Designed miniproteins, single chains, continued (3). Designs and how they scored, part 70

Each design is a single chain, and the fold is of that chain. pLDDT is the mean over its residues in the fold that is shown.

## One batch from the design tools (miniprotein)

Design m10407
Fold by ESMFold2-Fast:
Structure m10407 (fold): chain A 120 residues (1-120)
Amino acid sequence: SIEELLEKIKEVLEEVKKIREKLKDEKLTPDERKKLVAEAYGKAVEVIEEAIEYARKNNDKKSVEELKKLYEELQKKLGELLDKFDNSKDKKEQQKLAIEMVELIEETLKKVKKIVEKIG
């Protein structure tokens, strides 16, 4: 149901927020930061794919296209931030970029939620 999907989006959003708080730890290695970002991204992708499938089953072609566009924009922007992260030698910049990647995931999930609320 739409209510179950919206609740799942809210739960994943709270989990992603917890990952963002963990990234504030200055003792994390670059590899540990990448793993946390990858965890947040994986959780978000599962929910975005479920939202696309829900829109598809409800014959809402416009919501399918909007969700796919958000997914493509998320992938592109995360790739750009990850490239900056990999090219950085400064631990403070790496921390900032990892947090920015998770904040981008959070903002994408909020937009996904708003699109899902309009499906029907």
Scores: mean pLDDT 91

Design m10408
Fold by ESMFold2-Fast:
Structure m10408 (fold): chain A 80 residues (1-80)
Amino acid sequence: SKIDEIVSKVRAAVEAIRASGFDRFVITAQSVDIYDVLKSKGFTPSEASLIIRAILQGLREGKSEEEIVNEVRKLVEEFS
């Protein structure tokens, strides 16, 4: 499903960013990838940007992967 593909990409991005030690280039590359996936699934640039900001804020606050994924699920449902 659309949401399962988004969630899989978000999980991979969270894991890659953490493994990199929050490297700025890795954060940028993963953000671009998530943006392209969201855009391909019909989300607006504003909606995609809000979802990416929620992911990055959750990472900065030390939220678990599951907490970040649940926040993304809520935003995807609200924007669908």
Scores: mean pLDDT 88

Design m10409
Fold by ESMFold2-Fast:
Structure m10409 (fold): chain A 117 residues (1-117)
Amino acid sequence: SLEELKQKAEELIKEGEKTGDRVVMAKGYVALAFIYLAEGNLDEARRYAEKALSLVDAPPVTRLDHPFERAMVLLLSDNEDFRKLGYVRAAEAILEMGDEDLDSYVRTAAEFILELL
């Protein structure tokens, strides 16, 4: 459910705050931004995407081959239901990412969200 994804994202933000891990915080912020897009709350989506970008200083991903990129094809759909599904799948993919290139993926996702708004 979106509520469970929201709680998971908020827990990551708290973990990052506790450990001083800005990339973990940004991961949670990007997940929240996708969740707010799925809920139709564009103002909160923009706010959290901007917060994520403020915490990461990495180049964008140069080669996309991840469940997140597959979710992006749904995000480009003219069908609102497919777009909402894409936002949920993107949030899930971000939350399940390991540490490898996480800062670059978080940056790419946040920039993508802001381009949609």
Scores: mean pLDDT 81

Design m10410
Fold by ESMFold2-Fast:
Structure m10410 (fold): chain A 78 residues (1-78)
Amino acid sequence: SKVIEEIARKISEEARKVAEEAMKITDPEEMRKESERLRQISEGLREMSKKVEGEVKEILEKTAEELERVAEELEKKA
């Protein structure tokens, strides 16, 4: 369904915005909290991707990888 693909793309876009805002955090404790939150969101997206096929799967997997990367960056800076 094109609607499901559009929803997946919007979820991806919103997740990236959350990650961008997280990168503005300068307090180490808040960086650790947001890193943990981003990892939880990423894991949820990976689990959801296992239940779908095609473009939706690829969008969710790519978004999960991007969030995990940002979480690692925050952990290294904290």
Scores: mean pLDDT 81

Design m10411
Fold by ESMFold2-Fast:
Structure m10411 (fold): chain A 61 residues (1-61)
Amino acid sequence: AELDFLRERLAALEEMKARVQTEIAQHADDPERVAWYQATLAGLDEGIASTRAEIAALEAR
């Protein structure tokens, strides 16, 4: 089902976000690397927000 697919995608994006946050913590002394990971994190946050909006729209039906 589309809802199951979106939930799996959301879980994958949240897992990727957790990994990126760990990388930021591990490389806190490297500002260029941290900036690159923060840009990646912003993209993941957009993907999470979009996926959650799609799930909410389907659940409202």
Scores: mean pLDDT 84

Design m10412
Fold by ESMFold2-Fast:
Structure m10412 (fold): chain A 90 residues (1-90)
Amino acid sequence: MNKFENALLAIRFLGTREEKVVAAAALYFKYGLSEDEILATFGGELTREEVREAIDKVKELNGDKEAFLKYVESVLKGILKKQFIEALKE
């Protein structure tokens, strides 16, 4: 698996709901996945409302990569933060 997929799985297994919302936001930001595609990726780990919140957050940041990285850094903690930021930079 690539670094991003590994970091996503780590957040899905170990992360808080807030950290999972950040991972959902990154799927929209990096790949432009639809609400339904993101919801399916999390398989009941997130509600539709939480997925919409994630997408709306990216839209508010107007696709600014620097602003998005700051958002990720403000929410993620510890090893999940390190792994996910490293994966987003590639």
Scores: mean pLDDT 84

Design m10413
Fold by ESMFold2-Fast:
Structure m10413 (fold): chain A 66 residues (1-66)
Amino acid sequence: MTELEKKVLEFLEKHVDRWYTPEEIAKELGVSVEEVQAAIDRLVEKGLVTRRREGDRILYRPADAS
């Protein structure tokens, strides 16, 4: 995994009780939303993160948090 993928996954794993948007993760990690979106897309492809659509928003959390 890239360093950013690891940081995104670690952030989500520390906060398993909540769903996050890419924008919220980007603000917390101090990186661009585009960088976070790319990292999340790869984590979803690997089955490490799950996604949910709520209206016009896509939310993410660790796959094992269910």
Scores: mean pLDDT 80

Design m10414
Fold by ESMFold2-Fast:
Structure m10414 (fold): chain A 70 residues (1-70)
Amino acid sequence: MSQEELNQRALELKQRVEETFPASEAEAVLARLEAEAIAAAGPRSASPEEFHELVLAEMERRLAELEASL
């Protein structure tokens, strides 16, 4: 995946969080998703690009699970 595609996915993820949660909560939710995704993706990545892709995929998956609980 290109850096442009990763940036676009990151923007879409941020927009989804901002649409789902109040502005006061969106930042904390995004930070939590990122921290959890980094912990899960770190040991599995072979390159910085793969790491970024895995982090985004994990954040997207975790956000979908969180949205399903609302």
Scores: mean pLDDT 77

Design m10415
Fold by ESMFold2-Fast:
Structure m10415 (fold): chain A 85 residues (1-85)
Amino acid sequence: KPVTPEEIALEAAKILRETLEIDESVKDSDIVELYLTGLGVEMSKEGTQLLIDSMIKILQETTLVPEEKKQKAIAELEKLKLLLK
């Protein structure tokens, strides 16, 4: 079934939050809003692609997470990008 850009963005935020062990008081929707605002884009296919690319970049650059855990999260984010086709 087709997945909406909003659903994909929320799943990406959840992956990032769990991977970085961000406190549960920070909602997945708060992470999505922060990234969209920071990128200056609206909720759309294109905005969600940019959001996921930015999340992949932060995971590649972070030293706070073991490499195996980072690579698993990056792979899941890349799968979500494929759903935006």
Scores: mean pLDDT 83

Design m10416
Fold by ESMFold2-Fast:
Structure m10416 (fold): chain A 88 residues (1-88)
Amino acid sequence: NEKLREEYNKLLENIDNITPEDLLELIKKNSTPEQLELAEELIKNLDGHEAIVRLGELMNRQGKSPTYILELTRNVVLLIGLLLQEKK
């Protein structure tokens, strides 16, 4: 979904204003309840590699392209890394 990728990119451009809550809200708008649950675990744990893998599996079940899944996963990992640095 191009809209979801654009929203992630907008968050990256405004790194000083990125919060875990902003990322979770973005996922809520574009996710199933199962994807949202995995996203909440990712945000809470801040190292959610397993949650990202499971989110990718759910996206694949919905017929999302591998490229889309990889781009989404990469952007989420980058955002989590940045939020981790801010949290200290």
Scores: mean pLDDT 54

Design m10417
Fold by ESMFold2-Fast:
Structure m10417 (fold): chain A 89 residues (1-89)
Amino acid sequence: MKRLEEILKIAKEHLKDLSVEEARAVAERVVEIALEKAKPFAKPTLERLLELVKEAKNKNEAAAIAALAATIAGMTPEEVERVLKELLA
């Protein structure tokens, strides 16, 4: 899906200059925001992704989980970029 690829690129670009711990914390917050926006049928999958992001071993894994969560929640690439800019300000 084109949207997932665009969101993944945005997540990787914003997390690349952070430590692994900082990247996990930012990605966890993105998953929490996705969970707030998600329709009820998607919430169990997003709750599982929230558990997985806390265990992310590297920045690429954190970015991938955040991008997948945002895509499942129906977030746009522009919305994800805005959220990441606000979290990193």
Scores: mean pLDDT 86

Design m10418
Fold by ESMFold2-Fast:
Structure m10418 (fold): chain A 79 residues (1-79)
Amino acid sequence: SPGDQQYQLGLDALKQGNYEEALRHFIESAELYEQQGDYGKAAVLYSLAATIAKTELGNTELADELTKKSVELESKYLA
């Protein structure tokens, strides 16, 4: 799927230490899973992207936004 493809590109970028590129691919993967109604996978990927944004890139504002999106989708997945 397009979501799986973006996820794989994100993993490849992580292997290369390209954190900004990895973050972009994981966000795109999450958006694609969200569009497909796979809220569980989307939530996990937004959470992963938030961790990279905060810990590797020091972007706390983006990390907070992505965490909020993950929590929102997790609620939708469970209800």
Scores: mean pLDDT 87

Design m10419
Fold by ESMFold2-Fast:
Structure m10419 (fold): chain A 56 residues (1-56)
Amino acid sequence: MLYELTEKGQFLQEMFGLPKIVTREQLEEAARRLDPGADGDRSIASLEKAGLIRRV
């Protein structure tokens, strides 16, 4: 499953070295760096809700 980093999510490229189009696994790792206690599925949903990523 692929996701696109939005304009709001550009800082994720700078801080975590993520490409513009990211895999679920890359997002789970980035989400853990933002919130180490978060569940991967919930973290991805939170990033989508915040407008930082979009599903491709």
Scores: mean pLDDT 75

Design m10420
Fold by ESMFold2-Fast:
Structure m10420 (fold): chain A 56 residues (1-56)
Amino acid sequence: ALSAELQEISNSFPCESCRNYFRAKVLIKLKEYEEALKLAPPQFRDKIQKEIDEIP
């Protein structure tokens, strides 16, 4: 239980998907929307798309 919880937290934080998500958010700030969508892992594409759609 504790080991699984620790692994889950570690996977949620310094994971490849989390890193790509943060990088995609940086690309959105740089107005590189296509690059952000390409870099975003499939699990986070919806989140990245919503971030882009939120921009007027």
Scores: mean pLDDT 68

Design m10421
Fold by ESMFold2-Fast:
Structure m10421 (fold): chain A 68 residues (1-68)
Amino acid sequence: GPLEEELKKKILERIKGLLEKYALSLGFDSVKVTIESLENIKVEAVKDGVKYVFEANSPEELIEKMKK
């Protein structure tokens, strides 16, 4: 129903914000997070003029990819 859809949207917005903060904490100069669903997450990050693109099917997989 409408309440479940609003809660899902708020959860995705919170996860997006956490991923943005995490990427900035790793020393990236700029970060753009795109979340279509929890199974379709993309992070575009720039450091020292180099663009990095991370794509994952979960937030946990994305965090592990960004650490390496």
Scores: mean pLDDT 81

Design m10422
Fold by ESMFold2-Fast:
Structure m10422 (fold): chain A 94 residues (1-94)
Amino acid sequence: SSFLEESLEILEELKEKAKKAKTLEEAQNIAMALGSLAHELATHFAETDPEAAARLRELQVEAVRALNTEKDYKKLVEKTLELIERVEEVVRES
């Protein structure tokens, strides 16, 4: 799927942006973008792979929670990188 290939490219771009993030606002923007992508991916898998869709919805919830609760940009970057890897795993295993 071209959508899945494009999504993996976006995830790689988000990882590079996260490594370069120097402010809380930059980290929050990356976490928000990850949450949005996880939502789109969950919608894509909803009919064909409901287990993958459920995992992606949980990862979206975790990204939004981290965005709203984590006030240390370094910790938010670490959490966002962890969540990106988990989203990539779901996409690659599907």
Scores: mean pLDDT 90

Design m10423
Fold by ESMFold2-Fast:
Structure m10423 (fold): chain A 119 residues (1-119)
Amino acid sequence: SPAELEALIRQLAEEVEKAEEALEAGDMDAAVEHIQAVLVILQELNTLVTGDATADIFDPAVAREVGRGLGLSQEQIDALIEALELIKAHNDAKKPPSREELGRIVELLRAFVDGALAG
């Protein structure tokens, strides 16, 4: 429903804001936990927008479908794709991201969330 979509987008915005606050405080572990919460909410958002609960959130085609469904610009869709690619690369490497890499991920997620809130 539109109300469920709006609620998920607001939850995404809250978790991105908490990740930004954690980074500013130098709390890297808290920033990672909030980014993980963003991924959980994105999975729910993907299911709601595409109707497919099995859609891979790290698939750029899924991110493009969701972004277009939300009325996002190409730049906002590209920001989401880049954020997800960076997160996946760190997960696959089993290497914790640096503060600068976390800052880039959060910046990209912020651009996506601001676009979704404006639509």
Scores: mean pLDDT 86

Design m10424
Fold by ESMFold2-Fast:
Structure m10424 (fold): chain A 97 residues (1-97)
Amino acid sequence: MSVDDLSEEQLELLVALLKAIEPILRAIRERGASEEASAIYMESALKAFEYLSQNKPEEAAETFIEMVKKLAELEGLEELGKKAIEEIEKILKEHLE
C-alpha cells in the first residue's frame, strides 16, 4: 500500500494514530489475533487511509475510534480501548491546531 499520495502532515497524523492504537493491537496479537479482529483492523485501516488521502483527517480518526471500540468489545479490552480513544482524540486536537 502506497503512502506517496499522503502529504507530510497526513503521514505524520497516520503514524500518530497507529502509535495510539499500538497497545490494544499488541494485546490482541499476544492473544493470537482472531480472524475477526484481523478483519476489523484491515478494513478500518484501509478506510482510514482512504479518508486521509481525501484530506478528511476527522473521518480517519473516527474510523480508528470505531475500530478500537469494536476490538475492545470483541476481545474484552475496554480499558485499553478507552485509553486508545482518548489518545486519538488528543492527537486530532493537536493536529488541527
Scores: mean pLDDT 80

Design m10425
Fold by ESMFold2-Fast:
Structure m10425 (fold): chain A 91 residues (1-91)
Amino acid sequence: SLRAEVTRRIIELVEEGRYDEAIEILRRYVAEHKSAEEQAIFESIPDEEIRRMIEAAALGARIKELEAAGRLEEAERIREELRKLEEELLK
């Protein structure tokens, strides 16, 4: 699906450290494919907060990939990084 393709591209950009491009793609997707109400809410969110959200999503996807590959020690290290990001998002 388009959503899955956009999600994969955002994750790839985050893994490459290309956060500004990842944020731009997400904002464009919301503007083109979400309701006017969701667009207004998303436009109110600062880029720094969007960055933390996409970083968390990318880490979550990476954990699942590593666990599926049997790379449990690496998955646990990424899970610890995700916990720290989630704690910052709740402040």
Scores: mean pLDDT 79

Design m10426
Fold by ESMFold2-Fast:
Structure m10426 (fold): chain A 98 residues (1-98)
Amino acid sequence: EELLKRNIEAALEDVRRAKEAIEKGDIFSALLFLMAASGNLEVALRMIKDEEVKKKIEEALEIIREVQRMILDNAPKEEILKKLEEAEKLLEEVLKKV
């Protein structure tokens, strides 16, 4: 429970820091934070037993992976931020259930 919650909290913080980095045009730091978020969510997925919560974590992880691809493809900043906001909201919902 405590370790699972910490991994979700860390991933949420990493997503928020990635959003700030994107706003500042710091693409390298944004990618680094997204890699950290992905790692924390992969650990959480190995610990979670609730299927509904697991699906939300999988959705957030897929969005983070999509955003990493979008950044490498030089997608518009506004689209990247919109996707990161979606991941942030999913992780906030997950955190309320763990």
Scores: mean pLDDT 88

Design m10427
Fold by ESMFold2-Fast:
Order: structure tokens, then sequence, then C-alpha cells
Structure m10427 (fold): chain A 115 residues (1-115)
């Protein structure tokens, strides 16, 4: 299956390989959200990646999953909330907030608007 090799690639020592894996998992989430469910724990870990590009790609992939099947992305809510509030990259915070908006997390939206 396509998803298990991509989950392994999210742990690659290469930033480019991890980013490409997160982007491809986002595409799979758009086309076959059920297949992307197995990647959710690895994408949640990728939200803490040392590379800004990998964290942004992981947030966007979780956002695509949330848009197609919100229930499958719910386990990512605590990690997306932390990224939206505290990530040093504006692009990562925006991608995480967009994913949470798709999930309908009103409490985080209120917190971000008041900061």
Amino acid sequence: ARVPPLVADLKSPSDEVREAAARELGRIAREDPAAAEAAVPALVEALKDPSDEVREAAARALGELARKEPALAEPAVPALQEAALYDPSDEVRRAALEALIELGVAKLVEAVESV
C-alpha cells in the first residue's frame, strides 16, 4: 500500500523526503481519506519536526483530512492547537489554524482572536 512507505518517509533523516511524504499524504487525504487515517499519528509527530516546511506540510495534510472527514482528524486537535498558538513560523500557525477551522474548534479560534 502507498501509505505505509510514506509513514516511514516521515521519519527520514532528509528534510526534503519528510516534506514530500507529508505533501503526498495530504494528496491521499483529499482522494482517499480512509487510507490516510493510518498516517494520522505520524503526521501529528511531524507537527513537531525541526523543519518549518515539514511542519507546514503536516498541518496542511491534516487540514485536507479534516475537510474531507473531520472525525478522522480529531486525534490531531491537541497538536494542531499547540502549533496554531505557539509555532515560531507564521506559515505553520496559519496552516494549523486553517485545519482547526475545518474541524470546527471554536474554543481555539476564540483564543487566537483574543491574542
Scores: mean pLDDT 83

Design m10428
Fold by ESMFold2-Fast:
Structure m10428 (fold): chain A 70 residues (1-70)
Amino acid sequence: MLKTYKVTFKGKKLSDEEQAEVTEIAYENGATAVSFIDSSTFEVTMEPENVEKFKEALKAKGYEVEITEL
């Protein structure tokens, strides 16, 4: 069942280009919705089993994140 997660970038504000990259990574890893709250925080809606793949995909691109279920 789809859940919404809050994703926070540690110590970094994302540029517009980085926000576009993160959005593409999210959809590539099964996200159905992405919404940026600010340049360091966004909400993503996806199946729980896809969250770890998404986190690893972000890490592979150099993004360190904290993910919290809403």
Scores: mean pLDDT 83

Design m10429
Fold by ESMFold2-Fast:
Structure m10429 (fold): chain A 81 residues (1-81)
Amino acid sequence: TIEEALKEAQKLLSKAIKKHPEASVLIENARKHLEKLAEDPNDEITIGVIHLIIGVLNVIGFKDAAKAIEEALKLILKASE
């Protein structure tokens, strides 16, 4: 269910924050957008913002945090089908 996907997504993001507290603001912003996306999985603007956050994290060197958000996004989108 989408609720189970959200719980797993939140666990992934919490682990990323523990590893990289300096990236916590970006990770928390991604969490907020993932919660919004769970309510409206067809919100292309919200998906775009999440991809922007992933891109920024990759550019600044937090590749594992970026991967955690990418996996969280995939979980939400798959559960919404």
Scores: mean pLDDT 84

Design m10430
Fold by ESMFold2-Fast:
Structure m10430 (fold): chain A 69 residues (1-69)
Amino acid sequence: AAEAAARFVREEVLRYARSLGLPEEEAEKIAEEAARLARQLAKTVSAAQAVMDAGRHGRERAEELKRRR
């Protein structure tokens, strides 16, 4: 469950960051950060909630980095 949630979040955030035009290295770092958060959250909340919360965090991070660029 936790690994599936982390993998899903990594792929979703990576795709979103790429759609914003972020460099591949930056997109991968944000996706990895979000996946790590999903694993931690899945220890205390449902996998669905971990995906939702970590996915939102990753997308907000991508948007922040896009605005700085």
Scores: mean pLDDT 81

Design m10431
Fold by ESMFold2-Fast:
Structure m10431 (fold): chain A 58 residues (1-58)
Amino acid sequence: MIRLEVVAEDANGVATRLRVFDEEGKDLGDIAASGVLSPEAAKALAEHGHQGTADVVA
């Protein structure tokens, strides 16, 4: 199972950059979030420590 972590946010608290880890915690690099998270989804990831890939929200 892969894990995503928020690395950068815009002024509205929307994740703009994510770091990707594989199932063993190996750093695979970072990707642009491209506004795929709503403010509610970004908050849920921060508060609940979401494990795995989030659905695209747009």
Scores: mean pLDDT 57

Design m10432
Fold by ESMFold2-Fast:
Parts: C-alpha cells; structure tokens; sequence
Structure m10432 (fold): chain A 97 residues (1-97)
C-alpha cells in the first residue's frame, strides 16, 4: 500500500534520542527545549502535522501558556497522525513538567 504519508518514517536511534531528551528536559522544567526535541523527532519521523503542532505550542509557550497543556496538544497531534512513540514521549513530558 503506497500512502507513505499515513505512516511515520522508522524510529531511528537519532529520533529516539530526541524523544528521550524531551522527557528529561521536561523533568528539568525546560519546556521550550522539550518542545524543540519533540519537533526535531517529528521532523526525523516525516510527520509535518506534529512539526506544525509543536511550532504552534512553542509560540503559545512563549506567550505564557501552560507548558503541560502545550505538551498535551503535541501528544494529541502525534496520536492523530499515528505516531505512537512521539505521542507517548509528549504525554510523558506533559506529566513530568
């Protein structure tokens, strides 16, 4: 089946490292760095929908929005695009921040 856009690219060690760094930065209270790592992981997975969601979340975070709600927004975008590892990492980050 030839709809590559309905599936993320394989979870590479580079993408996995960004997901792990996102969770650790959330535990440290570094919400901006968390969103940047989730955005890079989404880019590496070929997920432009979640890249856009992370970019929107970063803008709202800089305007003073709740980092937990911004991370939940990214998790929902990842779930809707079928990116389970990215959704799980974003959800863990939201719980940790």
Amino acid sequence: MSNIQDRPLPLTPEAQAHLERAVEDAKAGNAEETIRHLMEAARLRGNPFTVLAAAIALVFLKKGDDPKENLRFIARAAEQSGDTPLAEAARKAAEAV
Scores: mean pLDDT 82

Design m10433
Fold by ESMFold2-Fast:
Structure m10433 (fold): chain A 100 residues (1-100)
Amino acid sequence: SELKEKEEKARELVEEMFEELLKKTKDEKARKLLEELKEIGKEMEELAKNGPTEENRAKAAELGARYKKIKAELEKNEELSKIREEVEKKVEEKAKELEE
């Protein structure tokens, strides 16, 4: 559907901007956390594809807990937070252009 196509394009833009965020981030520890966050997202997508079983729900909850912990650590980095805001804003602008 048209909505699904727009969602796919938005996801591609988010991925591209996430790569830009990694390139702009100078802190090695923050870069490693960002890479781990990307892997968690990928694993969660695979779980969603396999359907909502009790086992997959438990795994998703575990991944969600790890995601929140990593996100909290990244949030403490003011420089990364500022770069992330700039990247997210740029992605939002591009997504809105696709809707027009």
Scores: mean pLDDT 70

Design m10434
Fold by ESMFold2-Fast:
Structure m10434 (fold): chain A 63 residues (1-63)
Amino acid sequence: MKTYKFTVNGIPVTATLNGSKLEVQAEKPLSEEEKNAARMEALKLAVEDVKKKLEQLLKKLLE
């Protein structure tokens, strides 16, 4: 399970990814465009997390 905290148009957002389920919670109501932006940002952060872990492993081995 992964939890991501970020902001969309200054509104704090918490996204939780549990398997195939992605839940987005915001401090204030989001427009449909802002909800889509929040979902895309959460997915981007998940991909970056995987990439960063792979890069850290490679750097550790090459140090």
Scores: mean pLDDT 77

Design m10435
Fold by ESMFold2-Fast:
Structure m10435 (fold): chain A 116 residues (1-116)
Amino acid sequence: METLPSFTEERLKALMANLVKIFQELYKKRKEITLEEFLAALEKHSNITDEEREFVKALLKKADKNGDGKITPEEFAEVLEKIARGELELEVNGKKYKLPRIDSPIDLDKVVKLEA
C-alpha cells in the first residue's frame, strides 16, 4: 500500500481541516448529512483537484459505516481518529492507499458533541 500521489502531509492536513469546518457548519442545522451534500459544500468552499475530490469521496464512504449514504458526527470522528493513528486505508480509483499518521489538532470533541 502507498501514500496518495500528489498529496503532501500539509495538503492532507489542510484538506482534513476544511472537511471538519464544513462538517461542523452543516451539522449546526441538521443531524445527518448525505455524501452528496458534503461533497457539494466542499466544492463550493474549496478549490480542490479531481484527485482530492476522489479522495474525499472515498473518505466519506469509509465514514458511512451503515452504507445509508448519510454521515453522523460519530462516524466522521471515527475516521479522523483512524487517520490520526495511521490506521486508515482508502481505495481511490481502484488503488489501495494507506494514509500516513497525521498529528493534526482536530477538535474531535466538537465534531461529536454537535449532535448533543
Scores: mean pLDDT 66

Design m10436
Fold by ESMFold2-Fast:
Structure m10436 (fold): chain A 74 residues (1-74)
Amino acid sequence: SAVAEAEAASERGQVLLGELVYKVASQFDTPEFKKAKELAKKGTPKNGLKAASLLNDHLGTEETGLLLDKARAA
């Protein structure tokens, strides 16, 4: 169904976001990045969103986006 496909696509995107946050957070040794890494490594959509939100809270949205784009390109 269209609903199930949209839901699966959204969840997949959130898991991939968590993977990128994990890559970024693994490169730094600060309390904020350690917490983001702990959330991201759980591999769930909800925890991926929470990890990304934690980076946004500490770095701002633009800086977080640049780091995630760099991790994707690497």
Scores: mean pLDDT 73

Design m10437
Fold by ESMFold2-Fast:
Structure m10437 (fold): chain A 64 residues (1-64)
Amino acid sequence: KPVTAREAFEIIRELVEKGLSIDEAMDILHEVTLEMIKYYKQAPTVEELREAAFKRAEELLKKR
């Protein structure tokens, strides 16, 4: 896998620190990962995944 479990847990932790629930953070990470694989036809890097997840989280928080 392109991202280790440890790296995925760190992204989830950072999203929760931004104000998301664990379930919201996991859903964002899952959706972003699938979108990136579909769009780029390749596995995302940790940095790509983190950036995309953070953008999605910021948009979600702004709508609240």
Scores: mean pLDDT 75

Design m10438
Fold by ESMFold2-Fast:
Parts: sequence; C-alpha cells; structure tokens
Structure m10438 (fold): chain A 87 residues (1-87)
Amino acid sequence: SKEEQAVESFKAYLEELLASDLSEEALRRAVATAGQLIIKEAEEGKLSKEAVEKIIEILREVSKRLSPATQAVVDETVARLEELLKK
C-alpha cells in the first residue's frame, strides 16, 4: 500500500542518514527535520494508526544507534507520535 511504501521510505531514509559521513550536528538536524515532517503527516491524517505505530518502532530501533543528543530528538518525536495515537 502507499502507507507501507511511506513507512519503508522513512526507514530507508534514516538508514541512509546513519550510513552517511554527516557530522553529529548535521545528523541531529536531519533527524529533527524528518521527525517534524512525519508528525505533520500524522496530524494531517495521512498516516493510519498502524503506520504511525510502525514508524515509532523504527524510531526506537534507530535511536539505539545514535548519540545521546540525537537520541533525545528521536525520543521527543516518539512522544509526540504516541500522543497522536491516544486521540
């Protein structure tokens, strides 16, 4: 489905960022921007609850491979997405 493609594209983008030679600051900014975009799509109802849950799982797994400062950005994104799931 389109949502499955969006989830897979998001995961692929995060994997590409992790594999890149970006500085820690550039990586943190890129992760923050990606998080803001996904929150906006969820708020606009473009993502099902199931897709949002899959994105949260991807973010939690990616978070384990990031610096503490970038992990904090991911944790904030996850908290906002979890709040959207509560309605």
Scores: mean pLDDT 85

Design m10439
Fold by ESMFold2-Fast:
Structure m10439 (fold): chain A 80 residues (1-80)
Amino acid sequence: MMKPEQALQAVKDLIYGSKTFNLSKETIETALKTILQTAGFDEEEAKKVSKKMADLIVEKKYEEALELFKEALKELEEKK
């Protein structure tokens, strides 16, 4: 299981890659879903969060995507 700090860094790295390489929404969404599942999100939640984050990243709302991820991580920890 990926630590929350590692998951946050992976998301930051993906955002950087998206800016640098003009990654498609599908590529971003798939990578985010994998990061979220490795961080402990179930399939349904990972799919929902990854889709919302991918939409924000494609719109260049990087700070909003990062904040959404942080809030989702907090909710995941509170459900334990």
Scores: mean pLDDT 80

Design m10440
Fold by ESMFold2-Fast:
Structure m10440 (fold): chain A 90 residues (1-90)
Amino acid sequence: MMLDMSYDEFVEMLKEILKELLKNGRHPKLEELLAKLNSKDPEIRLETIQEIVAKLVDEIYKRGFFAKDRDKFTEEDLRELLRKVAESLK
């Protein structure tokens, strides 16, 4: 990712997006995802983050960010894409 963001900041952003979506309805798959991100097992947390990142990269590619001669990828863009990825997991 082309962002100056720490691992902890990325994980916190992801958790906030999941919590926001859960406020608007009950989504058991998103609840499971949030629980895995809060797991005490670092391997489960890492694997979960890797799966989300893979889906995020696929979503970025499908949206044509690289094909649009886009000079900058912002934190707001990342947040929007993470929401779309999370919604696709409902």
Scores: mean pLDDT 71

